# Designed miniproteins, single chains, continued (3): the designs that were tried, part 59

Each design is a single chain, and the fold is of that chain. pLDDT is the mean over its residues in the fold that is shown.

## One batch from the design tools (miniprotein)

Design m10165
Fold by ESMFold2-Fast:
Structure m10165 (fold): chain A 64 residues (1-64)
Amino acid sequence: FEKKLKELEKKIKEDPNNAKLWTELGMLYYKLGKYEEAKEYFEKALEIDPNNKAAKYLLELIEE
């Protein structure tokens, strides 16, 4: 987990406007059961790309 987290954080620092990376970070937290953090990252992805289908789907999934 920590290794994947560090890799994603590094990629996000290099490309902070990449909605896919924020969605991947959210999914990583979702898999840990950290739904509040996952929600924040999915919302960030949607701020960057409002039509991001993956972020919309995953955000809806954690709210059910």
Scores: mean pLDDT 79

Design m10166
Fold by ESMFold2-Fast:
Structure m10166 (fold): chain A 62 residues (1-62)
Amino acid sequence: MAPLEDEEEARRRAEELAREAIEAKKAGDESSAAAYATAAAIELMAAGMAEEALELLKRVEE
């Protein structure tokens, strides 16, 4: 287990989920947007990146 590798994988997965959240929000699907944003934040928090998770949620909300 490599912490740096875990962080990069979490960022990659979170970025993919954040993109889905933003697209769902643009489509007016607030439920799906919230689900994808939550999943992205969980990926970052699981990797110990709670601060990045909060910043991601702010970007999706905006």
Scores: mean pLDDT 77

Design m10167
Fold by ESMFold2-Fast:
Structure m10167 (fold): chain A 99 residues (1-99)
Amino acid sequence: SSELEALKAMTPEERAELNEVRREVMKLIDEHWDAVAEALGIPAFAASHGIEVTKAAFATAVMLLLTFSPEGQRDVAAAAEALGHTELADRLRKLAEKM
């Protein structure tokens, strides 16, 4: 609920930035979802829990993390940085600081 309150407190400019960052992360997943999933530890987690992860389910989970979780935003930022997307990582970390 604190995450929803933080989202409601965002300015129109901050919401536009969140939408743009989500769009950039979706492009990264669309082009390199295997590398993004690996950077987030998803294949090892899925295998250890007997879970089948699809690209669509992964994309949905990442979008929820970016919308509602500062920790999730930081995790996605670390994955983006590991893949050479330093500017996207910086933008994600700045959003996490506002939530």
Scores: mean pLDDT 75

Design m10168
Fold by ESMFold2-Fast:
Structure m10168 (fold): chain A 55 residues (1-55)
Amino acid sequence: GDDLLNILKDALKNVDKIPDELKPVIISDLENLLKKETNPEIKALIKELISKLKS
């Protein structure tokens, strides 16, 4: 929903502030969310966030 879109955009802006210890669990949660999501804009944001977290 709209809340999820805003949360993902905010997370992308603050990805540098996410502790390394939390990155694996966040990536796992995002991958699970991506499997259930049908909105292409939200899917693109999830993929971008996963990519940034894996860097």
Scores: mean pLDDT 80

Design m10169
Fold by ESMFold2-Fast:
Structure m10169 (fold): chain A 60 residues (1-60)
Amino acid sequence: GAEELAREAGVSPEEAARAAGEAGRLLARGEISEEEAIELIAERTGMSREQARRLLELGS
C-alpha cells in the first residue's frame, strides 16, 4: 500500500500521505494536471516520478 511505497522510497508515510492528499485535492478541483500533481509529490517527498505516480494512484 501507500505506507509500503513510502518506506521503499525512504520517505515517512505521513509526509507521503500529506503530499499525495494535497496533490489529489488540487487535481480533483482542476487546479493542476495529473503530471503537475506527480511532480508536486516528487518534489516534496524526494520520490522518483514513477513512485510519485503510484502514490497518487493509491491516494486518489
Scores: mean pLDDT 79

Design m10170
Fold by ESMFold2-Fast:
Structure m10170 (fold): chain A 93 residues (1-93)
Amino acid sequence: SAADAGLAAGAAAAEAAAAGDGAAALEGGRAAAELAGAGNVAGGLAAGGAVATALGSGDPEARAAAREAARLLAESGNEGAARGGRGGVAALE
């Protein structure tokens, strides 16, 4: 349930980002990050990808929210989320 929801949210965020919809990509990334916090490894990886895409945005608000999401993922106890979050945090610098 949570794993499927996390994967779906991450996939939707990635598709939105590919279409140039940064706001939708960020919202999907947030949903995936929340699900990753529940111990969903696959959702954590999807959230990391969505956050990385949002960080590539020229929108300062999207970048700020993506930075916070990346930090939360990196600090989570979820192995996939921590991996995705570390990648997102590294992409900020």
Scores: mean pLDDT 60

Design m10171
Fold by ESMFold2-Fast:
Structure m10171 (fold): chain A 68 residues (1-68)
Amino acid sequence: PLELLIEEGLYLIQAGVYLLIAKREKNEEKKEELLAKAEEYRRKAEEYRRRAEEEMARAGLDPSVLLG
């Protein structure tokens, strides 16, 4: 599941970056585009996270170890 966790992390980073930029953006149209991008990447990250948790559970690993 390492590959799924890497994908999740990359999508979360991208979503976070777009959210931060959108928060500072003064142009309304560009802000909407940035927010849409952030939401797309957040949803992709959630999907990869769920898949990684399922694979870890199947392997007998505790997914909470990754959450702290």
Scores: mean pLDDT 77

Design m10172
Fold by ESMFold2-Fast:
Structure m10172 (fold): chain A 58 residues (1-58)
Amino acid sequence: SKKLEELAEKYGISVRQLLGAKTLAESLSREVAVDFLMRELGLSREQAEELVEELLSL
């Protein structure tokens, strides 16, 4: 998805990492995906929450 590539560039993370976060949000919970993005990728809570919303809209 072109949108995934755009999000990867915007947040400075790989498409693989974005797909991982999307899978966590869809399969487990939004909270787990937010925690993953903050803990593993160093995003702020606000950035992680915004990114999860964008990923779930795809």
Scores: mean pLDDT 83

Design m10173
Fold by ESMFold2-Fast:
Structure m10173 (fold): chain A 100 residues (1-100)
Amino acid sequence: MDELVDLSEEELQKKFTELMIKEAEKRGLTPVEFAARAILLVGEMIELERDTSLSPEQKIERLKKVADELGFSEETKKALIVLFAKRMGLSKEEIRKLLE
């Protein structure tokens, strides 16, 4: 089914990085323009990881919204969501349910 949920955190980080580079090239973004977007997205992830008032589902929904506003592809967003959910300690089954 979904190959991403079977990857380790290290493999997911590598996959996410590869997707980010590919997306920057396809969009014709300069390295600086893409780095600015990546910094904003990573900043939101760190804030959400530290937030104690939101559920995991609410955190993922907020992360999706920020990624959408920054113009990331569905493939890149899926890799990001799986990585973030694994970092939060969610099971493979919980992650699959979030991707449905």
Scores: mean pLDDT 76

Design m10174
Fold by ESMFold2-Fast:
Structure m10174 (fold): chain A 66 residues (1-66)
Amino acid sequence: SELREKIENLVKGTEQLSKVLPASSVIQLLEGEAEILLEEARKANDEEAVKEIEKARQAMVDKIKA
């Protein structure tokens, strides 16, 4: 699905950016992109996508802060 592809791209993009940008900047960009995807998923009433986006966001934040 398009949402799944966007989630995968968010994860990959965030990992790439974490190599060249400060953690605070990467987290800010991640949160902004995740918020847009969450809004799309909530408007579609896609509970599975909402859970997947939230898990991906949390995992990436934890990885960047480690």
Scores: mean pLDDT 81

Design m10175
Fold by ESMFold2-Fast:
Parts: structure tokens; sequence; C-alpha cells
Structure m10175 (fold): chain A 65 residues (1-65)
């Protein structure tokens, strides 16, 4: 879960640097949901949320570039 969150935060940082607002929002949504699941002890859902956010962020960064 922690590694997946770090990846999603990295994707968000890249999206912000490129001005890809949609990609940044998608990646940050995954980070937020992942952190909420971790607070509840659900590491599986946390990792899934973070991965989903990172994947959406990367996809949208490509489309917004």
Amino acid sequence: AEEALKEAEEVAREARARGARGAYAAAMSGVQDGKLFLEQGDEESAAEAARKGAEAGRRLTEQEA
C-alpha cells in the first residue's frame, strides 16, 4: 500500500509539472482514497485505490500532453 501511494504521488507531481490538471486530479483522488483506506486498516483497498489513481493519472497525462 505505501509503495502504491508513493507511485500515485509521483504521478501527481509529474502531472502538475506538465500542467495536466485532469491527470493531477485523478492521481490525487487515488492518493486520498488510499490514505482513507489505510486509516481504516484496509491495505488491499488502499493499494487498489492508489494504483487506480496512478494508472488514470498516467493515461490522462498522455492525453493532455
Scores: mean pLDDT 79

Design m10176
Fold by ESMFold2-Fast:
Structure m10176 (fold): chain A 74 residues (1-74)
Amino acid sequence: MEEREKAEELAKAYIEAAKKVLEKKLSEEEVEKLLEELKPLFEEKKPGKPAGEIDREIGEKATKELLEYYEKLK
């Protein structure tokens, strides 16, 4: 549960920060940077951890929410 809690907290922090910046219009490069920082959350970051199921689920949800938010702002 600890890793899920940490990943969820990290994802929430990124979403909150991204939403605030998106409200003020992010540059294309800033959007790319945020997406890049979020990718490790849903990708296999930990070599020893199988599938990263928890991190992947949380990261995918966070990335999807950011992409939808960005698309709506475009």
Scores: mean pLDDT 59

Design m10177
Fold by ESMFold2-Fast:
Structure m10177 (fold): chain A 87 residues (1-87)
Amino acid sequence: MSAIESARKDKLIENARVALTLSEEEQKSLRSEEDKAMLLAGEVIDMLNSIGEGKEEEVLEYLTNSSPQEARKYLEKLLKELQEKIK
């Protein structure tokens, strides 16, 4: 992984963690597609870590190379799949 890719991955993880620490009211106030993608990224990363899927690296690679719109749709789909898989 290049230094730039590593930095983007770290920033994405940090932004996702920050989004997850927002209050429910603050989370609902997020309206930009990028902000929603970051919030969903946090949920997906948390679920991946919880179930030990080993897909964290793959997900982060995709997110660092995707547009915010593509990232959001991907994360929404992946989150739904993970929720079904956990149950």
Scores: mean pLDDT 62

Design m10178
Fold by ESMFold2-Fast:
Structure m10178 (fold): chain A 47 residues (1-47)
Amino acid sequence: SFSEFDLWALAGDLETATPEQLQRLVDTYGPEAVERAKKLLEEAKKA
């Protein structure tokens, strides 16, 4: 259960993350949260 703020912060981290940093984000926040943050980035690109 992430707030909207937490998801946007995670999305920002994902945008610039190396593969190693991405794995750390998955370990910290879980794969579901990382997938949600990726969807936010995709939506931002469509706007």
Scores: mean pLDDT 76

Design m10179
Fold by ESMFold2-Fast:
Structure m10179 (fold): chain A 62 residues (1-62)
Amino acid sequence: GPLEEEAARKAEEYAKKLAEKVKKAYPDAKVTIEKVSDTVFKVTVETEDKTIELTIDGKIFL
């Protein structure tokens, strides 16, 4: 429905903004965005030493 569509859009926008900021701070990092479900996106940050995963649920923006 409209709320789920808004949540999905906000989650994707937030994930993209976050990935951009991370890439500026850590230019050598590999940043990947994956859609996990209708409103949930996963941002994976891979460096030479470690991997960090962040999950964003667009429902928190509603």
Scores: mean pLDDT 81

Design m10180
Fold by ESMFold2-Fast:
Structure m10180 (fold): chain A 81 residues (1-81)
Amino acid sequence: ARALLEEAERLREQARENLELLAEYNAKSNALDAQAQASEDPAERRRLLMESASYGVLGIGHASAAVSNRQLADRLLAELA
């Protein structure tokens, strides 16, 4: 019982860390997109948009990990109820 509670708490902590990384990558993606819109150089604009998209993809990975960790934690807690 105690071991399952500790594992659920650990998974919830990992989910929070993944959500924090998602927020950081979304902020970087948005900043790069804004910088691209301000650029008058088509080559620089393309580079910035591609970099923005790359951070977006990284964010999706962390969002998926957070959902997975949360679902596993909820399942472990349900087994204790």
Scores: mean pLDDT 87

Design m10181
Fold by ESMFold2-Fast:
Order: sequence, then structure tokens, then C-alpha cells
Structure m10181 (fold): chain A 80 residues (1-80)
Amino acid sequence: SMEELRARAEELLERLREYYERHKEDLSPIELARLTALLSEADMAIRMLDTADPANEKVMAMIEAMIETAERRLRELEER
């Protein structure tokens, strides 16, 4: 649902902020760039959800894929 996707995107933003606060002294320039890109992607997903018609399955699937990709990339960053 749209509400579940929004909750996932908001949780992703919180996880990204928590990751930054825990690791900011240890982040390489490339890791910081990846983190910044993930923050931008999560914010974009939320903005897309704000304007999306929940009945438009294609758009909703695209937003879900964006969130899933960002979640995967955060996991990869956490694994180092």
C-alpha cells in the first residue's frame, strides 16, 4: 500500500541518519557520497508518493522498486 511504502521510505531516512551519526568519523569520501545519494533517493520516493495516484499500479511499482534499491544499497554500505 501507499502507506506501507511511505513508512518504509521514512524508516529508510531514519536508518540513513542513524548510520551517519554512528559512522561519521569513519566514512570515506566515497561512502559519504553514496550515503548522500541514498538520502536523495529516499526523499525523492517520498515526494513521488505525495503526488502518485495509488490506483496507478505501474507508478506504485516504480516507487517500490526505488525504495527496495535504496534499502539494498544501504545494506551493502552497512556490510562495507
Scores: mean pLDDT 82

Design m10182
Fold by ESMFold2-Fast:
Structure m10182 (fold): chain A 86 residues (1-86)
Amino acid sequence: SALEEAEEHLEKARKAIEEGNLEEALEHIEKALEALSKVLPELEAEILRGLVLLEIGVGKVIGDEKGGLERAVELLERELERLKKE
């Protein structure tokens, strides 16, 4: 399912962040976002994408790329938890 796909990619993103592999973490964040976007209404998917990209972008600009990726993962995990309440 899309929720299982998102969960798998978020787990891989967290592991990549812990290992300092920020490029791999970003790829898994993008895949988790794509998976969640398949089950969200269009507007909610656009808002989530915007918030995730904002956290990643802000992290790069302020020199805290790891922190930006961690906040992006937290946003996606929060949305996944919300969607699991069915």
Scores: mean pLDDT 87

Design m10183
Fold by ESMFold2-Fast:
Formats: C-alpha cells, sequence, structure tokens
Structure m10183 (fold): chain A 100 residues (1-100)
C-alpha cells in the first residue's frame, strides 16, 4: 500500500511538472496513472486537481469543474487529511467557484 502511494505521488509530481511546461496531454496521462494506482487516496485527490487544471488550460471548462469536484469529494471523505490535502480542497473549491 505505501509503495503504491509513493509511486502515485511521483506520478502526481510529474503531472504538475508537465502542466507547468504546458504539456497538458502528458500531465493528464500522469495524473490518470496516479488515480489508477490509488483511486480513493490523498494522491488521487491531488491528481484530480491537476486534471482539473489541465482541462481548464485546454478550454474544457465542464471537465475541469468535474475533476475539481472529484478532488473535493475525495478530500472530504478522508478521515485524517494532511495539510497539503486541505490546501488542495481550498484551491479546488476556489476553482469551481471561479469557473461556475
Amino acid sequence: MEELRKKARELVDKAREALKQGNYEESIKYAEEAIKLTPNSEEAARAYYVLGLAYDKLGDKEKAIEYFNKALDIVGSLPNPSIEAAVIELFAAVQVAVLK
């Protein structure tokens, strides 16, 4: 379990780096891989947040809102979220409000 979370976090970090470089398709692929490894985890919430940002950059506002809401749902379901997960929840909520 811990090894899968570690791998998922590495994939999320790669997804964020691709996003920063404007490689939105690559960012989406890494984020989707992270979600597949740990679908109901803090790492999945981070990956959904990155998916929301990538789809927003691609002009797919509807998918962006959907993925930000998925990130919020996961963080809200975690019994003991980290400070990083709480920050993602705040940012995802702001993005949904702005895009709505």
Scores: mean pLDDT 82

Design m10184
Fold by ESMFold2-Fast:
Structure m10184 (fold): chain A 75 residues (1-75)
Amino acid sequence: MLSELSERLSELSQRAVEAARAGDWEGAEKAAEEAGELVKEYLIKQGREDQAESAGKVVRGHFLEKARKAAEEAK
């Protein structure tokens, strides 16, 4: 369900930002990776397999960018 996906993505986003602020970049990367896989699997389940790989990469990149900015602001 889209609302459940949104909730999980919000949790992963918070995890990535908190990890980055604490200097745990590996934790931030892991959260971003999980978010990308989550979106990929959701799209495959919805029959949008043609867009799943690209969307997963975009979401992962977006989460990493948010984490990077949070880490920079913590300085």
Scores: mean pLDDT 80

Design m10185
Fold by ESMFold2-Fast:
Parts: structure tokens; sequence; C-alpha cells
Structure m10185 (fold): chain A 80 residues (1-80)
């Protein structure tokens, strides 16, 4: 599962900026509903930072925050 995160992140970065922001907002809402406690707080922070980076045109920061969030979700859903 973790090796697939790189492919997902790379595919995400090929999307338009507007579509990237909308995807991050949808993922944030999903994790706010599905998770709780420290994991939820960290995921929300990662998505907020990713959205802020995308709005500022900082694709490298956005990619890192998106990857961190994806790794946290993968660990929560299915530990390898």
Amino acid sequence: MQSLIDEVVDSFMTLSREKQIEAMREMKRTVEEKYSGPLREQLVKEYDEAIAALRAGDEESAKKHFRDAAELIAEAERLA
C-alpha cells in the first residue's frame, strides 16, 4: 500500500491547481468525519497546509503534506 502512495501523489500533481485544491478539501472533510483524536488533528493539519501551499503556488510543500496525509491514512486503514 505505501508504495502506491508515490503513484497517487504523482498523479495528483498532474491535475489543475483548482482540481488539486478541491480534492484536498474533499479529503479533509472525509477524514474529519471518519477519524478522531490525534490522527484526525494531524490529518486536518496536513490538508490545511497542503491547501495553503497550493493557493500560494508552492507545489513542493503541497506534495509533501499530501504525501504525509496519505501515509497516515494508509497506516490507519491497513497496516502492511
Scores: mean pLDDT 79

Design m10186
Fold by ESMFold2-Fast:
Structure m10186 (fold): chain A 75 residues (1-75)
Amino acid sequence: SAEELRKKIEELLEEIRKLLKQFYNEDDDSKRKAIAKQITEKIWQALRLAAELGEVDEVMEKIEKIVIEVYKEHK
């Protein structure tokens, strides 16, 4: 259902936010690389679900806002 898909997208967006914060706080290159892979996988999962709803542009904008926000917090 559309409701379940939207809920799953929001859960993925929160996981992406958490992983981005972990990425910027990680000093080990190997661990940072592993976190980056997880971020990429979660982004693709969110966009796939967004495509089912016809909401790709909206979800991409939400991802961009999360990335910018987390980046600003770690300047």
Scores: mean pLDDT 89

Design m10187
Fold by ESMFold2-Fast:
Structure m10187 (fold): chain A 74 residues (1-74)
Amino acid sequence: SYKDEVIKELEKLLAEAERLAATSPDPAFLQRVIDSLKRLLDYLKNNDVSKEEADAILETARRMLELARQRAAA
């Protein structure tokens, strides 16, 4: 299903955030990103969502990880 594909993509983003946190000079910020991604995954797994809502969640997750990458590089 589309929801399953979004869940897989979020799990990949979560794994990347966890890898970044392991080597980050700002582990507290990365931990917040990890916690947020885990909450989004939990919501998706336990709720019926529209394609539009699933797309919005995935886009939010991607933006959070991009901010995490920028802070890890600073």
Scores: mean pLDDT 83

Design m10188
Fold by ESMFold2-Fast:
Structure m10188 (fold): chain A 66 residues (1-66)
Amino acid sequence: MVELPETKYKQGEKLSEEDKEKLLELAREMGLSDETIQQMIDAGIDPRQLAQGARALEARRADPPV
């Protein structure tokens, strides 16, 4: 029988469905495409870190204090 590789993979294969959904929601808010999200996952970027960065950037960008 075929077994799944349960190890820390650089591709982020341990990502849960919830994490993937969070990435899709972030993409919509940031205006990113699915291709960009897939590239981020392939690079092993954590979606939670993206959420924090996106919120901070949006807050600062939305308010142009310049």
Scores: mean pLDDT 56

Design m10189
Fold by ESMFold2-Fast:
Structure m10189 (fold): chain A 70 residues (1-70)
Amino acid sequence: MSEELKAEYDRLKKEADELRSKATPEQQELIDRINKELDEAMKTMSEEEVKEALENYRKFLEKIKAEIDS
């Protein structure tokens, strides 16, 4: 796994942690589930698969942020 993908995942986890404090319990559960799935993906999946998974996670966090900011 590339250092760039690891850095991106770490960045997204930090964003998720910041959003988690303002998120609903349901959103917090979704964040926790995705983090567990991505932790496994980082160990078992190809770099291309992980890149796509991280892009999906980024979009998910943007959606949650928009809902919180509303």
Scores: mean pLDDT 81

Design m10190
Fold by ESMFold2-Fast:
Structure m10190 (fold): chain A 100 residues (1-100)
Amino acid sequence: KPLKLSELTPEEQAILRYLLRHRDEGVTVDQLAEELGISKERAEELVKRLEASGFVKRDPKDPDKYVVTDEGLEQYAKDVAPGATLEEVREWVDALAAER
């Protein structure tokens, strides 16, 4: 069971939001480090913690990349858009990714 969004640090929440914007392509640790202006080591620690919490996983198409889990997306939806359907959340996340 993934943790609630409110249990994540601001840095972990920033990583999760970035991954949601790039969920179709996945994100490497190097991309996370560059985007957040942190070290690769720090980015790896934060993404591993999100993986342990169930919010993210390795992309089955490319194990060097991370993607948001279905459970992580559902939990994010419950915390930021309570009452929305899964389809509405999917459309919102797609719009967010398109705004990149």
Scores: mean pLDDT 72

Design m10191
Fold by ESMFold2-Fast:
Structure m10191 (fold): chain A 70 residues (1-70)
Amino acid sequence: SKEEKIEKLDKVIEENRREVEQLRKKIEELRETKDMSDPKAETLILFLEAVRKSSEYLIELLEEKKKELE
């Protein structure tokens, strides 16, 4: 049913939001401890930022889909 689909979307959205929060905390920790001369640390931060942005975009799409079902 429509209600079951909304409930499933809510759970997936919540799980992805938790993962994004964990990524944000990890990025913050890396930025605080980053040696500005270490190119590997910079590359890792850029990669994690890209993953975070992709996950945030997915959450946006899932929320839009939920609104369409409501």
Scores: mean pLDDT 82

Design m10192
Fold by ESMFold2-Fast:
Structure m10192 (fold): chain A 71 residues (1-71)
Amino acid sequence: MAELTPQERADARAGARATIDEMEKKFKEGASIEDLVNLYVAAMLLAALAGDTELVREIREKGDELIKQKE
């Protein structure tokens, strides 16, 4: 598999954090479940690419909480 550089991993980690923050913002603005799921999936993929298992866990917990509240 293609190996990410340390900078690419750092960028992915930052992107994951920014994406989950955007998900929280969109949730407060009344975004659809589809929009929230798309942001959640993007944040999870970025965290996984960064190799940050704790961040993946944090994003999953937060994303599941927000999506469940929207249902």
Scores: mean pLDDT 80

Design m10193
Fold by ESMFold2-Fast:
Structure m10193 (fold): chain A 102 residues (1-102)
Amino acid sequence: SELDKLLESREKGLDLYLEKLKKSEDKVAIAKEFLEGYEEQLDHVDPRIAVQTVLDLRRLIEALDPEALEEVKPLILPILEKALNHPLPEVREAAKEALKVL
C-alpha cells in the first residue's frame, strides 16, 4: 500500500540520516532540525503517523552514542513529554517505551 511504501522509505531515510548525524561536527544543530519536523508530526490527523513519529524517535535514541545522546537529550525530552500527553493511548505507550531507552 501507499502507507507501507511511505513507512519503508521513512525507515531507509532514517538509517541514512542517522549515519550523517553521527559524522556531523554539530550534532545538536542537525538533530534540532530533524526533531522540529518530528514534533509537528505528533499533531498529524492520521494516528499512524503520530505513532511512527515516536517509533522514529526511539530509533534515534537507540542509534546515538552516549555522548551524542546527552547533547541532544534536551531536544528529545520535550517531544516525548508531548507524546506522553497525546490523546491516543498508542502514542502514549510508544513514548513510555522510548523513555526507557533514553
Scores: mean pLDDT 77

Design m10194
Fold by ESMFold2-Fast:
Structure m10194 (fold): chain A 69 residues (1-69)
Amino acid sequence: SVEKELEELVERIKELLLKLDDPKAQKEAEELIKRIRELVAKNPELKPLVLELEKKLREELEPLLTAPE
């Protein structure tokens, strides 16, 4: 199903994000994110699920991106 495909894409992105500071992994993650956006555009019913997953990933990455002080 499309939902399972979405879950697989998110899992791959998580694995790529663990390789932070790798330009290749970053490019692959961006391509997978674009794929997710295309799936959501075609299947808007998946949008709430994708937003929840994106929020969780963003919250996990934010301490690494901001590094305040």
Scores: mean pLDDT 70

Design m10195
Fold by ESMFold2-Fast:
Structure m10195 (fold): chain A 80 residues (1-80)
Amino acid sequence: MEEKEKIKKELADLYNELLKKKKSIEEIEKELKKKAEELKKEYKDNEEVVKAIELALEEQLGLLRIIEGVDKIIERNKKK
């Protein structure tokens, strides 16, 4: 399953690159969704690959939600 592994790595690498560049949660989410949509269009006839893209995107978005929660705690401390 070479294509599935490659796609998971591409999304994970993009996530890590955007985090390293200190991009906002909104920008990271936007770029990940855009990449996932492009990959889904490329592999539209391969249901297994499309499912792998969706699952990888859900995993990365889940991690962003954790970071967003931490950011809300930081912002609350700044406002107080």
Scores: mean pLDDT 73

Design m10196
Fold by ESMFold2-Fast:
Structure m10196 (fold): chain A 55 residues (1-55)
Amino acid sequence: SVLEELRAREEEIRAALRALGLSDAEVDRILAGWRAASEEDQAAMLATARLLLAS
């Protein structure tokens, strides 16, 4: 489902941000911004998260 896909993408971004040492409050703020962002910006952030997790 679309909601399961969105949750999976949020999990990837959350994991990458935590790996960078961000607090839970900072991660939640960034994810709120991600949800409000354009589709282009959402895709860019997800691509960055995947790159960080792959490293």
Scores: mean pLDDT 80

Design m10197
Fold by ESMFold2-Fast:
Structure m10197 (fold): chain A 65 residues (1-65)
Amino acid sequence: MSLEEELELNIETVREMERAGKLSPEAAEKIIRELEKALEAVRAGDMAAASRHLQRALDLAGEAQ
């Protein structure tokens, strides 16, 4: 699976967690925003930026736990 496909699946998973009430809408929005920035960076070929945004999304997910 490509990093782009993994990021798209992670975004879908966060949306499903929000729908299931496992994440607040505010937490889900912040995590999705960082994952979408990571996806945009991957599409632009900026792997360093993609890694930073992915790490930020993981940090936000940990805080929302």
Scores: mean pLDDT 83

Design m10198
Fold by ESMFold2-Fast:
Structure m10198 (fold): chain A 59 residues (1-59)
Amino acid sequence: MSADERAEELARKAVEAARAGDAETAQRLGTMASALAPTSERAKELGERVGRALREAGI
């Protein structure tokens, strides 16, 4: 699996954790996704996706 594919999978799991109300897991996985992203633009995109899910969940 490429770094981008791993980053996407971690971001997806972070969003699912946020929707389940697990802020700790969502933040941890979101940080890992951004760190694995191949570009700064991609890291921003994944971070925004996770941040939006946390905000929508009221966290």
Scores: mean pLDDT 82

Design m10199
Fold by ESMFold2-Fast:
Structure m10199 (fold): chain A 77 residues (1-77)
Amino acid sequence: SALVEEAEKLIEEAEKLLKEGKVEEAARQYGRAVALLVKAGDIERANEVGKRAVEKLEEIDPKGGELLERYAVRELT
């Protein structure tokens, strides 16, 4: 699926941004990736990716999970 392939690319970019300490940008890319997985109908994978991303983001910024959720919701609405 093109949506799944794009989501995987966004996850890879988010991980690079997170290593650079760019939590807001990483949360945006993770949120978009989760939204694309939801649009692809892969709800289980979207939940798994979202959970892991929140854990990684919150290691650096306690607001990381909230930021990811905001970007995912915006992409879906």
Scores: mean pLDDT 87

Design m10200
Fold by ESMFold2-Fast:
Structure m10200 (fold): chain A 57 residues (1-57)
Amino acid sequence: MSSLTTLEELIEAGIKLLKSFKPKNEEEKRHFAEQIVKMLEAPEEDYEKILEAILAA
């Protein structure tokens, strides 16, 4: 892909950050999955901002 920020990079960075969070129960895991879905629904122009926020955390 020619784009600097791709959906794959966003997902990978998100998963790394979320692994650090370590959800303990099913409710927390489901909420976590909902947050990932929200990131997937974000427009491509917001990917760089989202990635920066994830990497800064």
Scores: mean pLDDT 64

Design m10201
Fold by ESMFold2-Fast:
Structure m10201 (fold): chain A 81 residues (1-81)
Amino acid sequence: MSPVEEAAAEAAEALEQAEAAIDKGDAEKARQYLEKAKEAIEKLKEETEKLKNPKAKEWGQRVIDALQARREELEERVKGL
C-alpha cells in the first residue's frame, strides 16, 4: 500500500474501533481510538500534501474530509456517554 492508503486505512480502522467502544459504553477506550484516528488523519494530511499530482491531492482531501466528519460525529456521541 502507498503511505496515503496506509494512513487512510489506519484512520478508518481506528474510527471503527472507536464506534465499537461507544456502542459498549466505554468512553475511555473510545477516546483512545479517537486520538489514534486523529494522529492517522494528521499523517494522511502530511502524505497528501507530498503528492505532486493535483487529482491525487483532491482525492486525498476528499478522504480526509470524510474521515474528519466521521471523527467529529463519534466525538459528539462520546459526550453522550
Scores: mean pLDDT 85

Design m10202
Fold by ESMFold2-Fast:
Structure m10202 (fold): chain A 57 residues (1-57)
Amino acid sequence: STEEEVRKEFEEVRELIAAAVERGQVSPAEADEIMAKVAELLTKKYGLAELVAELVG
């Protein structure tokens, strides 16, 4: 389902960004900004604002 695809894509991006934070390449604040932008793009593309908000928060 589209909902499962959105969850999978968000989790994959979250994992990549978390690894970059652990390596010191991205700050936690920058990671939050990146994930917020990803959430906005997914919400706009799929229209699943409530799901995306739960994945972010």
Scores: mean pLDDT 77

